# Ledger of designs, part 106: designed miniproteins, single chains

Each design is a single chain, and the fold is of that chain. pLDDT is the mean over its residues in the fold that is shown.

## One batch from the design tools (miniprotein)

Design m3925
Fold by ESMFold2-Fast:
Structure m3925 (fold): chain A 64 residues (1-64)
Amino acid sequence: ASGTVEKIGDEYRITATSAGGTAVGVGKDLREASEALGRALQALTGQARRDAELAAKAAVSKAA
């Protein structure tokens, strides 16, 4: 699993990728992007959601 944080213009994009799928959250700051990502993670199930969630958490911790 991998996670990335990008600043795109005035917005932050968090992408979390696992073997079972990808979730993306976008917001004007890391908090809003993380909340949007949390909603996107609901589309993933089981281990894929867990792996993507851990990857996203690690990426946000590095960016903060």
Scores: mean pLDDT 78

Design m3926
Fold by ESMFold2-Fast:
Structure m3926 (fold): chain A 86 residues (1-86)
Amino acid sequence: SELERRLEALLEAVRRELRAAQEALAAGDLEAARAALAAARRRVEELRALIREAEAAGADEELIRRYRLEAEGAERLIARLEEALK
C-alpha cells in the first residue's frame, strides 16, 4: 500500500541516520555522531506521527504494532548511542 511504502521509507531514513551515527562514533567524530542522532530522532518523530495518522485512518492493527515496535527499537538505540557520546 502507499501508506506502507511511506512508513517503510521513513524507517529506512531512520536506519540510514543510525548507521551514520555508528560510523561517526567508530571514526571518533563525535560532532558528526551527534548530528546524525539528532536527525534520527527527528525521523523517529515523523515515523511516530505517520503511525498515529495510519491508526486514525483505520490501518491494519498488525501493521501498526509492527511499526510501533520498530520505532521503539530505534528510540532505544538512539538513547544507547547518546549515552556512549558522554
Scores: mean pLDDT 89

Design m3927
Fold by ESMFold2-Fast:
Structure m3927 (fold): chain A 69 residues (1-69)
Amino acid sequence: MLTPEQRAAVRAALEATYQDWLARSTDPELKAEIERLYREALEALDAGDWDRFAENVVRLSELIAQAEA
């Protein structure tokens, strides 16, 4: 399980990634999907469900990579 300090660091990193990608994207459908995955990742992190958190972060990264390709 993550410590409170590690959870805060992960949350900050996730928020920074989300904000950076929103600033670079002009596609409203992609923005909506990024926002959904970001919210689900935060919910999983708060619930201590690391597997669900990791799954949502991987999907978010894949979506960003596909959009930039």
Scores: mean pLDDT 77

Design m3928
Fold by ESMFold2-Fast:
Structure m3928 (fold): chain A 72 residues (1-72)
Amino acid sequence: SPEQELIRKVVQIEMRLIAARTLASLGDVEEARRELELAREEIEKLKKEFPDSPLIKEVEEKLRELERELEE
């Protein structure tokens, strides 16, 4: 179903955010930023396919939060 496809893609993005957080914790800030850039690209593609999805808005908020943490 389209809903199952959306969930699978959101999970893949969440896994990328976990990888970015782990890399940042290890001091690999540059690699963490690259993972966030890839996550942002994936979110933008999903927003085009599934406009107004609350699942996409939630993962986008998680991305923004992690981006702010890396700026500090």
Scores: mean pLDDT 85

Design m3929
Fold by ESMFold2-Fast:
Structure m3929 (fold): chain A 75 residues (1-75)
Amino acid sequence: SRAEVIAATALAAAATLLGELTEEELAALLAVLSPEAARKVEEAVRRAERLAAERELSREEAFEEGRRLAEELVA
């Protein structure tokens, strides 16, 4: 469902912002998603990587930013 794609995108982005998402974990997630959902997750991860390069985020800030990215890309 769209809600599941939003949740997966938000969690992947938040994990990226916290430096907790490995390349192996990302590849495993992308392999079980539809091509359209996989593209949205990849874009969210790319945006999260750019944001993480600018400043360190708290866990709370990372989850809120991840949710924002998911809403922007999926909604």
Scores: mean pLDDT 82

Design m3930
Fold by ESMFold2-Fast:
Structure m3930 (fold): chain A 86 residues (1-86)
Amino acid sequence: MTVVIEASGLTPEQIEALRALAEGFRSNGAEAELEVRGDHAVLRIEGATYGQAMAALAVAVEAELRGHVVETKVEGDTITITAKPG
């Protein structure tokens, strides 16, 4: 499946966590691309396993607990997670 995480209002630590997540997905055989622009980041993961998709959702829940507003949209085999400052 495909997972897209679009996040804004990120701290440097949250950006570093997204870089680690992207590298983890790549090392486990998924295609993961991270684009960072200031405090905004887009992580795209193609060929994600169900477990990798659940890990991405867990990161989104953690962002909400840290003051972000998180919205999840499912379209076919694509999960889009949007996180904005709360």
Scores: mean pLDDT 77

Design m3931
Fold by ESMFold2-Fast:
Structure m3931 (fold): chain A 76 residues (1-76)
Amino acid sequence: MERAEEALEEARRIEREARERGNRVAALSAGVAAGLAGIAVGVGKIAGDPEFGAEMAERALRAAREALETGEMATT
């Protein structure tokens, strides 16, 4: 579960940076990814499957980073 929680924190950090820069598309996408990571942590705890939660959170983190990069390209 620690990996999933760490990924959630990182996704939230990316969202804050995107919001601070005024990149609304990246901020929204990162926020969605953070929400998905939070759900993954919750599901992992309920199902008793920490590996599933960690994997989903890592995928959400990758999506948040990709969203930040894509949002910057879209503003060009």
Scores: mean pLDDT 68

Design m3932
Fold by ESMFold2-Fast:
Structure m3932 (fold): chain A 76 residues (1-76)
Amino acid sequence: SQVQTLLNLARSYRLTSRGSRQTADTVRQLGRQWSQQRSDSQQVLQIYQDTADNLNRGSQQQRDRSTRLQTQVRQL
């Protein structure tokens, strides 16, 4: 049961990581569309870039957690 719990948790972290990356990609696309409309676009573009960077950072942390748990489970 403990092994299955850890595997399920690792899977959850990996799915969360994937979702965050997809959201980051969407945010970057929206930022590019806003930059084309050239009215206060610099502040808006910065917000989109910061948001995407934060999502990518969180995504990487979740992926690292998932990988660590998978490795620990395989050693059990």
Scores: mean pLDDT 73

Design m3933
Fold by ESMFold2-Fast:
Structure m3933 (fold): chain A 64 residues (1-64)
Amino acid sequence: HMEEVVREALRALEAGDEERAVQILKDSGIDPVEAAKIALELGRKEGRPQVGLRLAILATSLGF
């Protein structure tokens, strides 16, 4: 499920590993815009909106 992939990427980002977070998304083949939407929603839902926003920016701005 795409949500599980984004959740693993969020965990990597929370651990300080931005490269790992982006690599998880790239390896999954998830669409960057879809990844960003899920990241914002999960970040808000889990009380970590700043981490969700950072992952969304990485997915859409740095790309894969």
Scores: mean pLDDT 80

Design m3934
Fold by ESMFold2-Fast:
Structure m3934 (fold): chain A 109 residues (1-109)
Amino acid sequence: ALDEILKLVEEKGTEEEVQIARDIIASARYWAEQGVAEYMALFFEGLGRYYEKQGKKKQAAIFYTGAAVSYLLAGDYDAAIESARKGLELDPDNVIARAVLEVAEKKKA
């Protein structure tokens, strides 16, 4: 799942977007290893909502994408899809959010 997200970002994104994806995946994986992936997903979703209310759509999209990856690692595919869709709604050109959505939908099917 995480390797598939990174592969999609590498195929369609810039070097900067690839690095952001690596950082999101690394942080989400670290917290999943601590047994708190679900709580970190809620935390990132809260930050996404905060930045969305401030009109900072690109920042909000990054945090919703982080929530989606964390929900994927927690096994909550419905929440992962919802968070990834929200990220893509706020930043339609966000290759990372698009990659996470694609992988989350594939996991649910």
Scores: mean pLDDT 85

Design m3935
Fold by ESMFold2-Fast:
Structure m3935 (fold): chain A 99 residues (1-99)
Amino acid sequence: DLEEEAEKLNKESIEEGEKKYKELEKKLEELEKKAKEIAKNGSKEEAEELLKKAEEVETEATTVTTGLKKLTGEEGEKKLEEIEKRSKEIKELLKKALE
């Protein structure tokens, strides 16, 4: 019984984490699209605002994927690496627009 409850809680935690990851991935895609637009034609003010939002999404996504890494191992680790890479690219684009 205790083993079944532990497995159920672990499965629910993974499912919740996967759902949160999908929401954050969608937010990250929107940030990537906006960062590319701002880098070409946006104002410094727009770049600064989006950079702050990108940092917030990165923090949340890193927390979620770190949790998933503990629960799923390699799958969560790959997601964490993807988040770190994409967040870095977005921030580099926006910082370049602020120059």
Scores: mean pLDDT 79

Design m3936
Fold by ESMFold2-Fast:
Structure m3936 (fold): chain A 71 residues (1-71)
Amino acid sequence: PSDDEIDAAVSILGLATHLTAARNAGLKEEAEIASKYLDEAQKAYDAGDFKTAREIAEKGLKEVNEVYKKA
């Protein structure tokens, strides 16, 4: 795999891990945001757009953290 592909996969895995943790904790808003960005990142990854997939996954992680901070 390319470095971009590996970086995208790692970022997607990180977002997926946060989604699972949010669901297990009953954090509905965080889970909804994580799920939305994970779906978008996965679609970009499946299309071979690894740089975009990574950027979407990283943005998703940032948005989830911002929701957590406002609570």
Scores: mean pLDDT 82

Design m3937
Fold by ESMFold2-Fast:
Structure m3937 (fold): chain A 82 residues (1-82)
Amino acid sequence: EEEKKKLEQLLKLAEEAAERGLAEGVRVVLEGLEKGVPLEEVKKRLEEIRNSIAAQIRSTTEEERERARELFEKVKELIEKK
């Protein structure tokens, strides 16, 4: 199932972003699920976010980690609904 594999990949991307405390990264996956954005576009946006954080040499904040967890919960809910 093409759709099932895409949902599994999106879930893994959201999980990885949430584990790293990247709230914006999880938000990108959530929007991709809600708006039907292609997986390749989601991956590209996540790479841009990851590179931006690396270039800034910054740690994720507790607020960002909390938001990432909340957004990941929404991603799981959407995937379970499908």
Scores: mean pLDDT 73

Design m3938
Fold by ESMFold2-Fast:
Structure m3938 (fold): chain A 65 residues (1-65)
Amino acid sequence: MSIDDKVFQAEVLLAFGLMARSLGMYERAIELLEEAIRLAEEAGDEKLKAEAEEALAAAREALAA
């Protein structure tokens, strides 16, 4: 897996995580977003990592409420 492959996978996981969050599937969203953050970090994509971290924080807050 190359860096470009990791960026693509992180983007896909971020999209699925955002969709899961919008559907109220917060536990699934957290799982997907944690994996997206991991792959973005491995790829060195700070913008993608930040977007995934923001989405993860929102999902965690919703689950904790």
Scores: mean pLDDT 83

Design m3939
Fold by ESMFold2-Fast:
Structure m3939 (fold): chain A 65 residues (1-65)
Amino acid sequence: MATLPKEVAKETVKSAVRKAFPDVPDEVIERIVNEVLKDLPDTIPVSQLPELIEKAKKAVEEYLK
């Protein structure tokens, strides 16, 4: 099972969210991604990345309402 450092996982999730929401300020995306990953360990399974990306996208959508 492959794992990523939490910092690398954050960058991967941020990149995916920025592509989905290009008009949202980077500061907002970074804050939401940091909140989504806040309670996770320092190493994150690669298999969990799609779930984290979807969770972060949903959080941005909820923030914009």
Scores: mean pLDDT 81

Design m3940
Fold by ESMFold2-Fast:
Structure m3940 (fold): chain A 58 residues (1-58)
Amino acid sequence: LEELEKQVPKEKLEKALELLKEDPNISLKELAKKLGVSEETARTAKTLYSMKEVEKKR
């Protein structure tokens, strides 16, 4: 479980947010490649980004 919790470090999430802001149409493959992470990790980052954008005031 601890290893699974470390799949998406905060720094990688911040980079994912920047990439998604520049190109929200970016594929999971491209996102994973740019972050240097697995496709599963990229999917998690994209989901977290969507949740943050919805909860964020703007």
Scores: mean pLDDT 68

Design m3941
Fold by ESMFold2-Fast:
Structure m3941 (fold): chain A 81 residues (1-81)
Amino acid sequence: MSDAELLEEIRRLAEEAGRLALEYVRAKAAGDEARAAELERRLAEIEARIRALAAQLSPEGQREAHEIVGAAQREVAAELA
């Protein structure tokens, strides 16, 4: 895969992780421990996939991946504030 293709997949996965993170917080707030546990497992799987894809990037691509993931994390933090 090219850096562009890897970064596109990382962006997609980061967006999905953000959605699941918001669901996780809501599940915890609702006391739905079974749902929270399932979401935590799915988040761990996505994080592992992002890490594996990032390892295939050039050094420049790795810096871009870091910014993509950071932006997604900031969006989740803003939604929870």
Scores: mean pLDDT 85

Design m3942
Fold by ESMFold2-Fast:
Structure m3942 (fold): chain A 82 residues (1-82)
Amino acid sequence: MEYEKVLKEAKELIEEGKKAFEAGDYEKALKLFEEAKKLLTGFIEKAIRDNLGLTPEQLKEIEELIKEADEGIEKAKKKLAE
């Protein structure tokens, strides 16, 4: 249940970040991608602390979303530096 909620919220934040980036609002895109990354990394830290038996597939999905958020952060930062 917690996993599914975190995954849904992170995906929504990443999607909104992509929309903001496409609209040219790179500052908003950066904030949204940073929020998604914070949510995902915070969940991994909690899962380790609370010994939640995450499957390799669940962990991989979270890691892929973190990578997607990181790519969005890099792209937004690059645009803001132009």
Scores: mean pLDDT 84

Design m3943
Fold by ESMFold2-Fast:
Structure m3943 (fold): chain A 57 residues (1-57)
Amino acid sequence: GREPLDEEEQKLLDEIHEALLNGDLEKARELQEELEKKWGVEMELPEPPKIVGEVEL
């Protein structure tokens, strides 16, 4: 939509994006749920990366 979000709402969205970039999916989900509860905004998060076992450092 064209309607801009509140600054606080935009901040939460930015934090969700940062959590996703850091691979912290649990944090991203928590922030998304807080956003949904406060503003009733529902969004779909991308699928988590499939990481099975230990990766070579």
Scores: mean pLDDT 65

Design m3944
Fold by ESMFold2-Fast:
Structure m3944 (fold): chain A 75 residues (1-75)
Amino acid sequence: MLKELAEGVEGAKRLVEEGRLEEAILGLQMLIKDTEDYPEVKELLEKALEAVKEGDAEKAIEYLERAIRKLKEME
């Protein structure tokens, strides 16, 4: 589960980097639903989603990288 979640977040980061923001929004919304048991990760993904919606790709990538690091530390 944690590995699959981290892979999902890495996928969302790639979508943001490629400028595929609409797909990144949908992916992040699905990932957030799977993070109810990981409140720190959920908060980072929610902040990333807000940044994507605001068009701030750089800020979104920073939050996504922090979420990936946190998930890998929990494995």
Scores: mean pLDDT 83

Design m3945
Fold by ESMFold2-Fast:
Structure m3945 (fold): chain A 97 residues (1-97)
Amino acid sequence: MRIKATPEEVREGVEAALGSARKALQALENGDIREATIYLTAASLILVALEEMGVDTPELREAREHLQRAMKALDAGNVDEAIEHLRRAIEALERLK
């Protein structure tokens, strides 16, 4: 829209978001809520940056929605719900090319 990401920038952003999301999942599975929150925030900010650069795909919107739901679940103390939403966000990001 305003600016367009290069294919390389999109790939790097998606890979960075996937890396952060996977680290957040591992932290939740280990009961480390603080570490999970840091990595969830990092993944979310990367996806926001990609959208601001003009990347608008259903997969990115799905990933952002699930990351937001995962963060809300953690705020409510529901770790299992956060894990399920985080897994769905990872699946959406893995479908990006």
Scores: mean pLDDT 83

Design m3946
Fold by ESMFold2-Fast:
Structure m3946 (fold): chain A 72 residues (1-72)
Amino acid sequence: LREELVAALRRALTLSPAEMAALLRARLAELRARGAPQELIDAVQGILDLVEAGDVETARLVMEALIARLEA
């Protein structure tokens, strides 16, 4: 789960904002379906909210921080 999410977030960093939002929505649906920890669901939702608000640069920084936290 965490390794799959890290791979997805690394992929998202290389995508356009629209593609990034689509990937994040798909990952959120998967995380909820698999019963992932609420903290993880909330973290990914927060990133999606930033992308949808047009704050893509902050979303990228938060994604990089989340990747680092998940790999620690």
Scores: mean pLDDT 84

Design m3947
Fold by ESMFold2-Fast:
Formats: structure tokens, sequence, C-alpha cells
Structure m3947 (fold): chain A 64 residues (1-64)
């Protein structure tokens, strides 16, 4: 499942990347700071700054 949002990001489908990433977080499958940062960048690219800030915060917390 983590690979699915990464592939969407690499394909330039940032909206899909955020959607799949949120599903993976709900299922407890996203725990690495790298994955949260990737999702934050995808959210920034679609103009969703609130979601981007939330993902950056999760990245910082998961690194601690």
Amino acid sequence: MREEFRKAYEAGDYEKAVELGLEAIKNGEVTSPEDFRLLAEAAEKIGDWGTAVAFYALAALSER
C-alpha cells in the first residue's frame, strides 16, 4: 500500500497520492518520516496547505 501513493506521486497524480496516503495512514501503514514528507509535498502541489502542514507535523513526530 505504501508503494501505491509513491507511484501516484511519481506519475504526477498528486491528488491520488494524497488520497491513497490518507487511506494508508488510516490502516496504520504510514509511519516513516520520509513517507509523511512525500505526502506533504503532494498536498502542497495540489494547493492543500492545511493537509501539507499536518503531514509535515506527522513527519517530525515520527522522527522523534
Scores: mean pLDDT 76

Design m3948
Fold by ESMFold2-Fast:
Structure m3948 (fold): chain A 67 residues (1-67)
Amino acid sequence: SQKKLEEANKLLQEGAKAYMNEDYETAAKLFSKAIELYKSLPESEETKQNIRLAELALKALGLPRPK
């Protein structure tokens, strides 16, 4: 749904803010939640791009990417 997409986008943005503040634990948690929400939505170019972005951020943090 549109609301889930907006929530996932918000989690991605909040994760990026936490990362910039060097709060890597919070950043990882937020990026993981964003990926889970995006994967629960129908596939689109936007959801695929944002999943990839969050996965790359988690990789940079040295954490495993969610399935």
Scores: mean pLDDT 81

Design m3949
Fold by ESMFold2-Fast:
Structure m3949 (fold): chain A 78 residues (1-78)
Amino acid sequence: MKEELLKKGEKLRKEAERALKEGDNRKAMELYVRAAEYYAKAGDYEGAIEALRKAAEADPSLKEGLDKQIEAIKKHAE
């Protein structure tokens, strides 16, 4: 159900925020990417895009790939 997918996304986003506070930028990036997957599955494309942007902020070395994922979601949402 859509509500279950949103709850999973929110849980992963909160875990990513905790990882960032602990200084584990790689774990935070991975958790934000997973949160974005659940947001996208739920049809929350704005939430998915925001999570991917936060993932890129956590690990800027992956920004190019994450920006491409954001553009793919924007195209799919239109």
Scores: mean pLDDT 83

Design m3950
Fold by ESMFold2-Fast:
Structure m3950 (fold): chain A 69 residues (1-69)
Amino acid sequence: DFEKEVIISLLRMAAGSALSATEDEEAKERIRRVMEEAVEEIRAAKNVEEAMEILRRARREMDAIIEES
């Protein structure tokens, strides 16, 4: 479980960076939802490899939100 907490910390840092990159309130809400969903998915992941894939996917989703805003 410690490894998942490290991955969640990386996710939270990525979300913080994404939130700082936009001034659009709707985009900020979408970024927060992506982060919250990804945290739950990481905690439910079967292994570290799956948790890392969730992190990578969440980062891409947050990047797409920033590009759209």
Scores: mean pLDDT 86

Design m3951
Fold by ESMFold2-Fast:
Structure m3951 (fold): chain A 62 residues (1-62)
Amino acid sequence: AEYDAILAEDPNNADAWTRKAVALLNAGKPEEALKYAQKALEIDPTNVAARLIKAIAEHELK
């Protein structure tokens, strides 16, 4: 099943989620960016870029 291949690539998807979060921040959508950064951190909690984007998005929501 194709979904099994996607699940097998989950550790690599942290970067994809992080890149989407960056694009959403640049588009002025910090709430969506926060959601995507949280997804990246669920896959790789040590991802520095995802942690940084989460912090920026949280700051913009204040």
Scores: mean pLDDT 72

Design m3952
Fold by ESMFold2-Fast:
Structure m3952 (fold): chain A 50 residues (1-50)
Amino acid sequence: MKVEEVGDKLVITDEEGKVTVLLKPEASKDPVEAVAAAVYLAIYKREQEK
């Protein structure tokens, strides 16, 4: 899984190459979406550090 930051958005590429775009936690109006975006960012950083 790959996550890239583009302005106020996160671009997430899954294991099948599907691309999902989410608003960053601070820009999201939905608390659930904000938490999901924060989790994806954290997972991506951990995977890059392995």
Scores: mean pLDDT 72

Design m3953
Fold by ESMFold2-Fast:
Structure m3953 (fold): chain A 76 residues (1-76)
Amino acid sequence: MAERLAEALKRLMEAVRAGDMEAIKKAKEEILELVKEGATVEDLRKALEILGIKLSDEEVEAAYRMMKDGFVPVVL
């Protein structure tokens, strides 16, 4: 799960850098579907570690809560 989440987050970041609104939408939908399929906050921590993104425990928990509520932060 963490690897799939890392790949989806990477696609989101690349889409944002490119300004590709369709790719951003698709990447966000993929992330939300992974959370719906049972991706945990620990999977998110591992995904961020794979990507080399450093967030506090509080920021990871907040991002995961947003994802559970159907929202994906564009910038972590």
Scores: mean pLDDT 80

Design m3954
Fold by ESMFold2-Fast:
Structure m3954 (fold): chain A 80 residues (1-80)
Amino acid sequence: SLLERDIERAKALIKSAEFLIEQYKNSTDPKDKELIKKALKATIEVLDKYIEHYRDRFPEVAEELEKVKQKLEEILKEYD
């Protein structure tokens, strides 16, 4: 169903974001960190679009995406 597909996409996005955070924290090469930082920023933009899309129909999904977005923003703020 479309709903099941949407939920799976949201889960995949969350897992992708968590993986990037781990890679960023564990990277020692400045060039690798710069590339991961760009990926994290791109992920925040995608999360914003998904949050707006799900806000009214699936508020719990939007809330989980918002939590991941806040975590990404905190990581970027810490390392700027």
Scores: mean pLDDT 78

Design m3955
Fold by ESMFold2-Fast:
Structure m3955 (fold): chain A 83 residues (1-83)
Amino acid sequence: SFEKMLKRMDEFREKYSEKVRKVAYETALEAGLSEEDAKNIASYVEFLLMVRYMDLDELPSEEEVIKEAKELAKRIVEWLQSR
């Protein structure tokens, strides 16, 4: 339902949004990307995870969310570096 999705998005923003952005940003910087590109990747990872989780009955644990944020950031970096 729409109400369920909104609740999950709000929970994600309150609990994980800032940590996800930070982890994705740091992962991109460690890979040698610019600060601007790292910020863009951080925002994109946040968006993708919010979309992924919005239809779940419960949000994953913090450990799982951080792991997925790192993995997703690494994949985006690899994709950018392969072009």
Scores: mean pLDDT 87

Design m3956
Fold by ESMFold2-Fast:
Order: structure tokens, then sequence, then C-alpha cells
Structure m3956 (fold): chain A 75 residues (1-75)
């Protein structure tokens, strides 16, 4: 459980860092989906947060990360 939570936190952090560097949401999705070390719940949370970022480009990478954390906690 702790290890899975740590991997989830790392996946969210990597997605936020990618967005902050100007990485495309599609490329971040592809990388996360291909990473078998990322828990399924974390993949779902990050993908949902990236979908929201595409609908609302005013969201900062940090705000997308906070949304992903909230969505992950609901799963």
Amino acid sequence: DRERRQRAAQAITRAVDGLARGERPEDIRARILADDSVPEEAKRAVLAALDEAERDPSLTPDQVGRLAVRLYQEL
C-alpha cells in the first residue's frame, strides 16, 4: 500500500514536471499508460486530470497535479 502510494505520487509528479516543461498531454498519457510500475488508479487519475487540462488551458501544471491527487484519493 505505501509503495503503491509512493509510485502514484511519483507518477503524478512526473506528469506535472512534463507539463511544466511544455510536454504535450498526449505524450504524457502514452508514457504513463506504457509504465507497468504505475498503479491503475494513478493512471486513471492522471489521465482524467490531463483531460481537464486540455479543456481548460488556464490550469497550471501544479493545479493539474492537485486535481490528479484529489481524483486518486477518491479511487
Scores: mean pLDDT 83

Design m3957
Fold by ESMFold2-Fast:
Structure m3957 (fold): chain A 83 residues (1-83)
Amino acid sequence: MEEAEKLYKEGEELFRKGNFDEAIELYKKAIELDPNFARAWRNLGLVYYRLGNLEKALEYFQKAAELGDEVAKEMAKILKKEL
């Protein structure tokens, strides 16, 4: 869905600028439109990881991994040892 991808890209720009709360909102809107958008789930995990919320980061990485994201699969594996 074109709208989900647009929201994802806007979220990536905000994430790069350090606007974590706004990035989270855009990634969540992207997954509301496309729940199978693995990259949006992965980036939610990355934002929460940067915020130090390892439990939420693991949850979102596991969801992205279930959808086929290999990077998120490895991140989830690492975070399980920290929790």
Scores: mean pLDDT 86

Design m3958
Fold by ESMFold2-Fast:
Structure m3958 (fold): chain A 71 residues (1-71)
Amino acid sequence: MSLGPASVPSEEELRRGELIREINEVIDEILELGPDEEVLEELRKISEEVRNGLPLEEALERVRELLERLK
């Protein structure tokens, strides 16, 4: 197991890493389904909103909603 780093990361930073990983997993699943340009555009929009300060939890919900639409 990896030991703690010289600098202790914030619990929020660790949580962010987990959310990002989960988001990427959902995106990968969407991409495997061969999404339409509409879905790709929504993914791009979500990415832009995250850049504008959208919480990662909201981003996760949005990508999950897109996945639900494809199924």
Scores: mean pLDDT 76

Design m3959
Fold by ESMFold2-Fast:
Structure m3959 (fold): chain A 94 residues (1-94)
Amino acid sequence: NKREEAEKLLEEALAALANKDYDEAIKLAKKAIELAEEVGDKVLLAQALTVLGAALLEQKKYDEAIEAYQRALELDPDNESAKELLEEAKKKKE
């Protein structure tokens, strides 16, 4: 089940992010993004993009993080984490 695999990869990406393993978090989040796109789950895709953005932000890849959060908000405009992290990334880029 591709949706369950995407959800599991997203949980693993969040765990990697919490452990400050940003390269692993990016890798896992990108896999979750691919599976979420295949199943057409916009909310799951937005969540995976938000985790990708958070890992990129921690690596100081501000432009890439901003792009990920903007895409997440296009898919799920009510994603509060993506809204807050987008504002943080914009401030840190300046």
Scores: mean pLDDT 88

Design m3960
Fold by ESMFold2-Fast:
Structure m3960 (fold): chain A 78 residues (1-78)
Amino acid sequence: MPAKEGEDLFAQGKYEEAVKKYEEALKKDPQNARAYELLGIVLFEMGKTEEAIKYYEKALEIDPENKVAKSNLAHIKA
């Protein structure tokens, strides 16, 4: 499954490959709040803060109770 493959790549520090796997997950399910959350995390680790913010906000549009996206977004905007 693309999201699981992306998480394995992220654990190996292969951030660009992880991004591609999460994008594949979103092509299959554009309402996958988890994939948006994981994109936010990997982009933030890559130093792409503005892109990370956009994906966390998208995760919250789909799932307003996403605690990871909410917490990370609050930390970035503080």
Scores: mean pLDDT 83

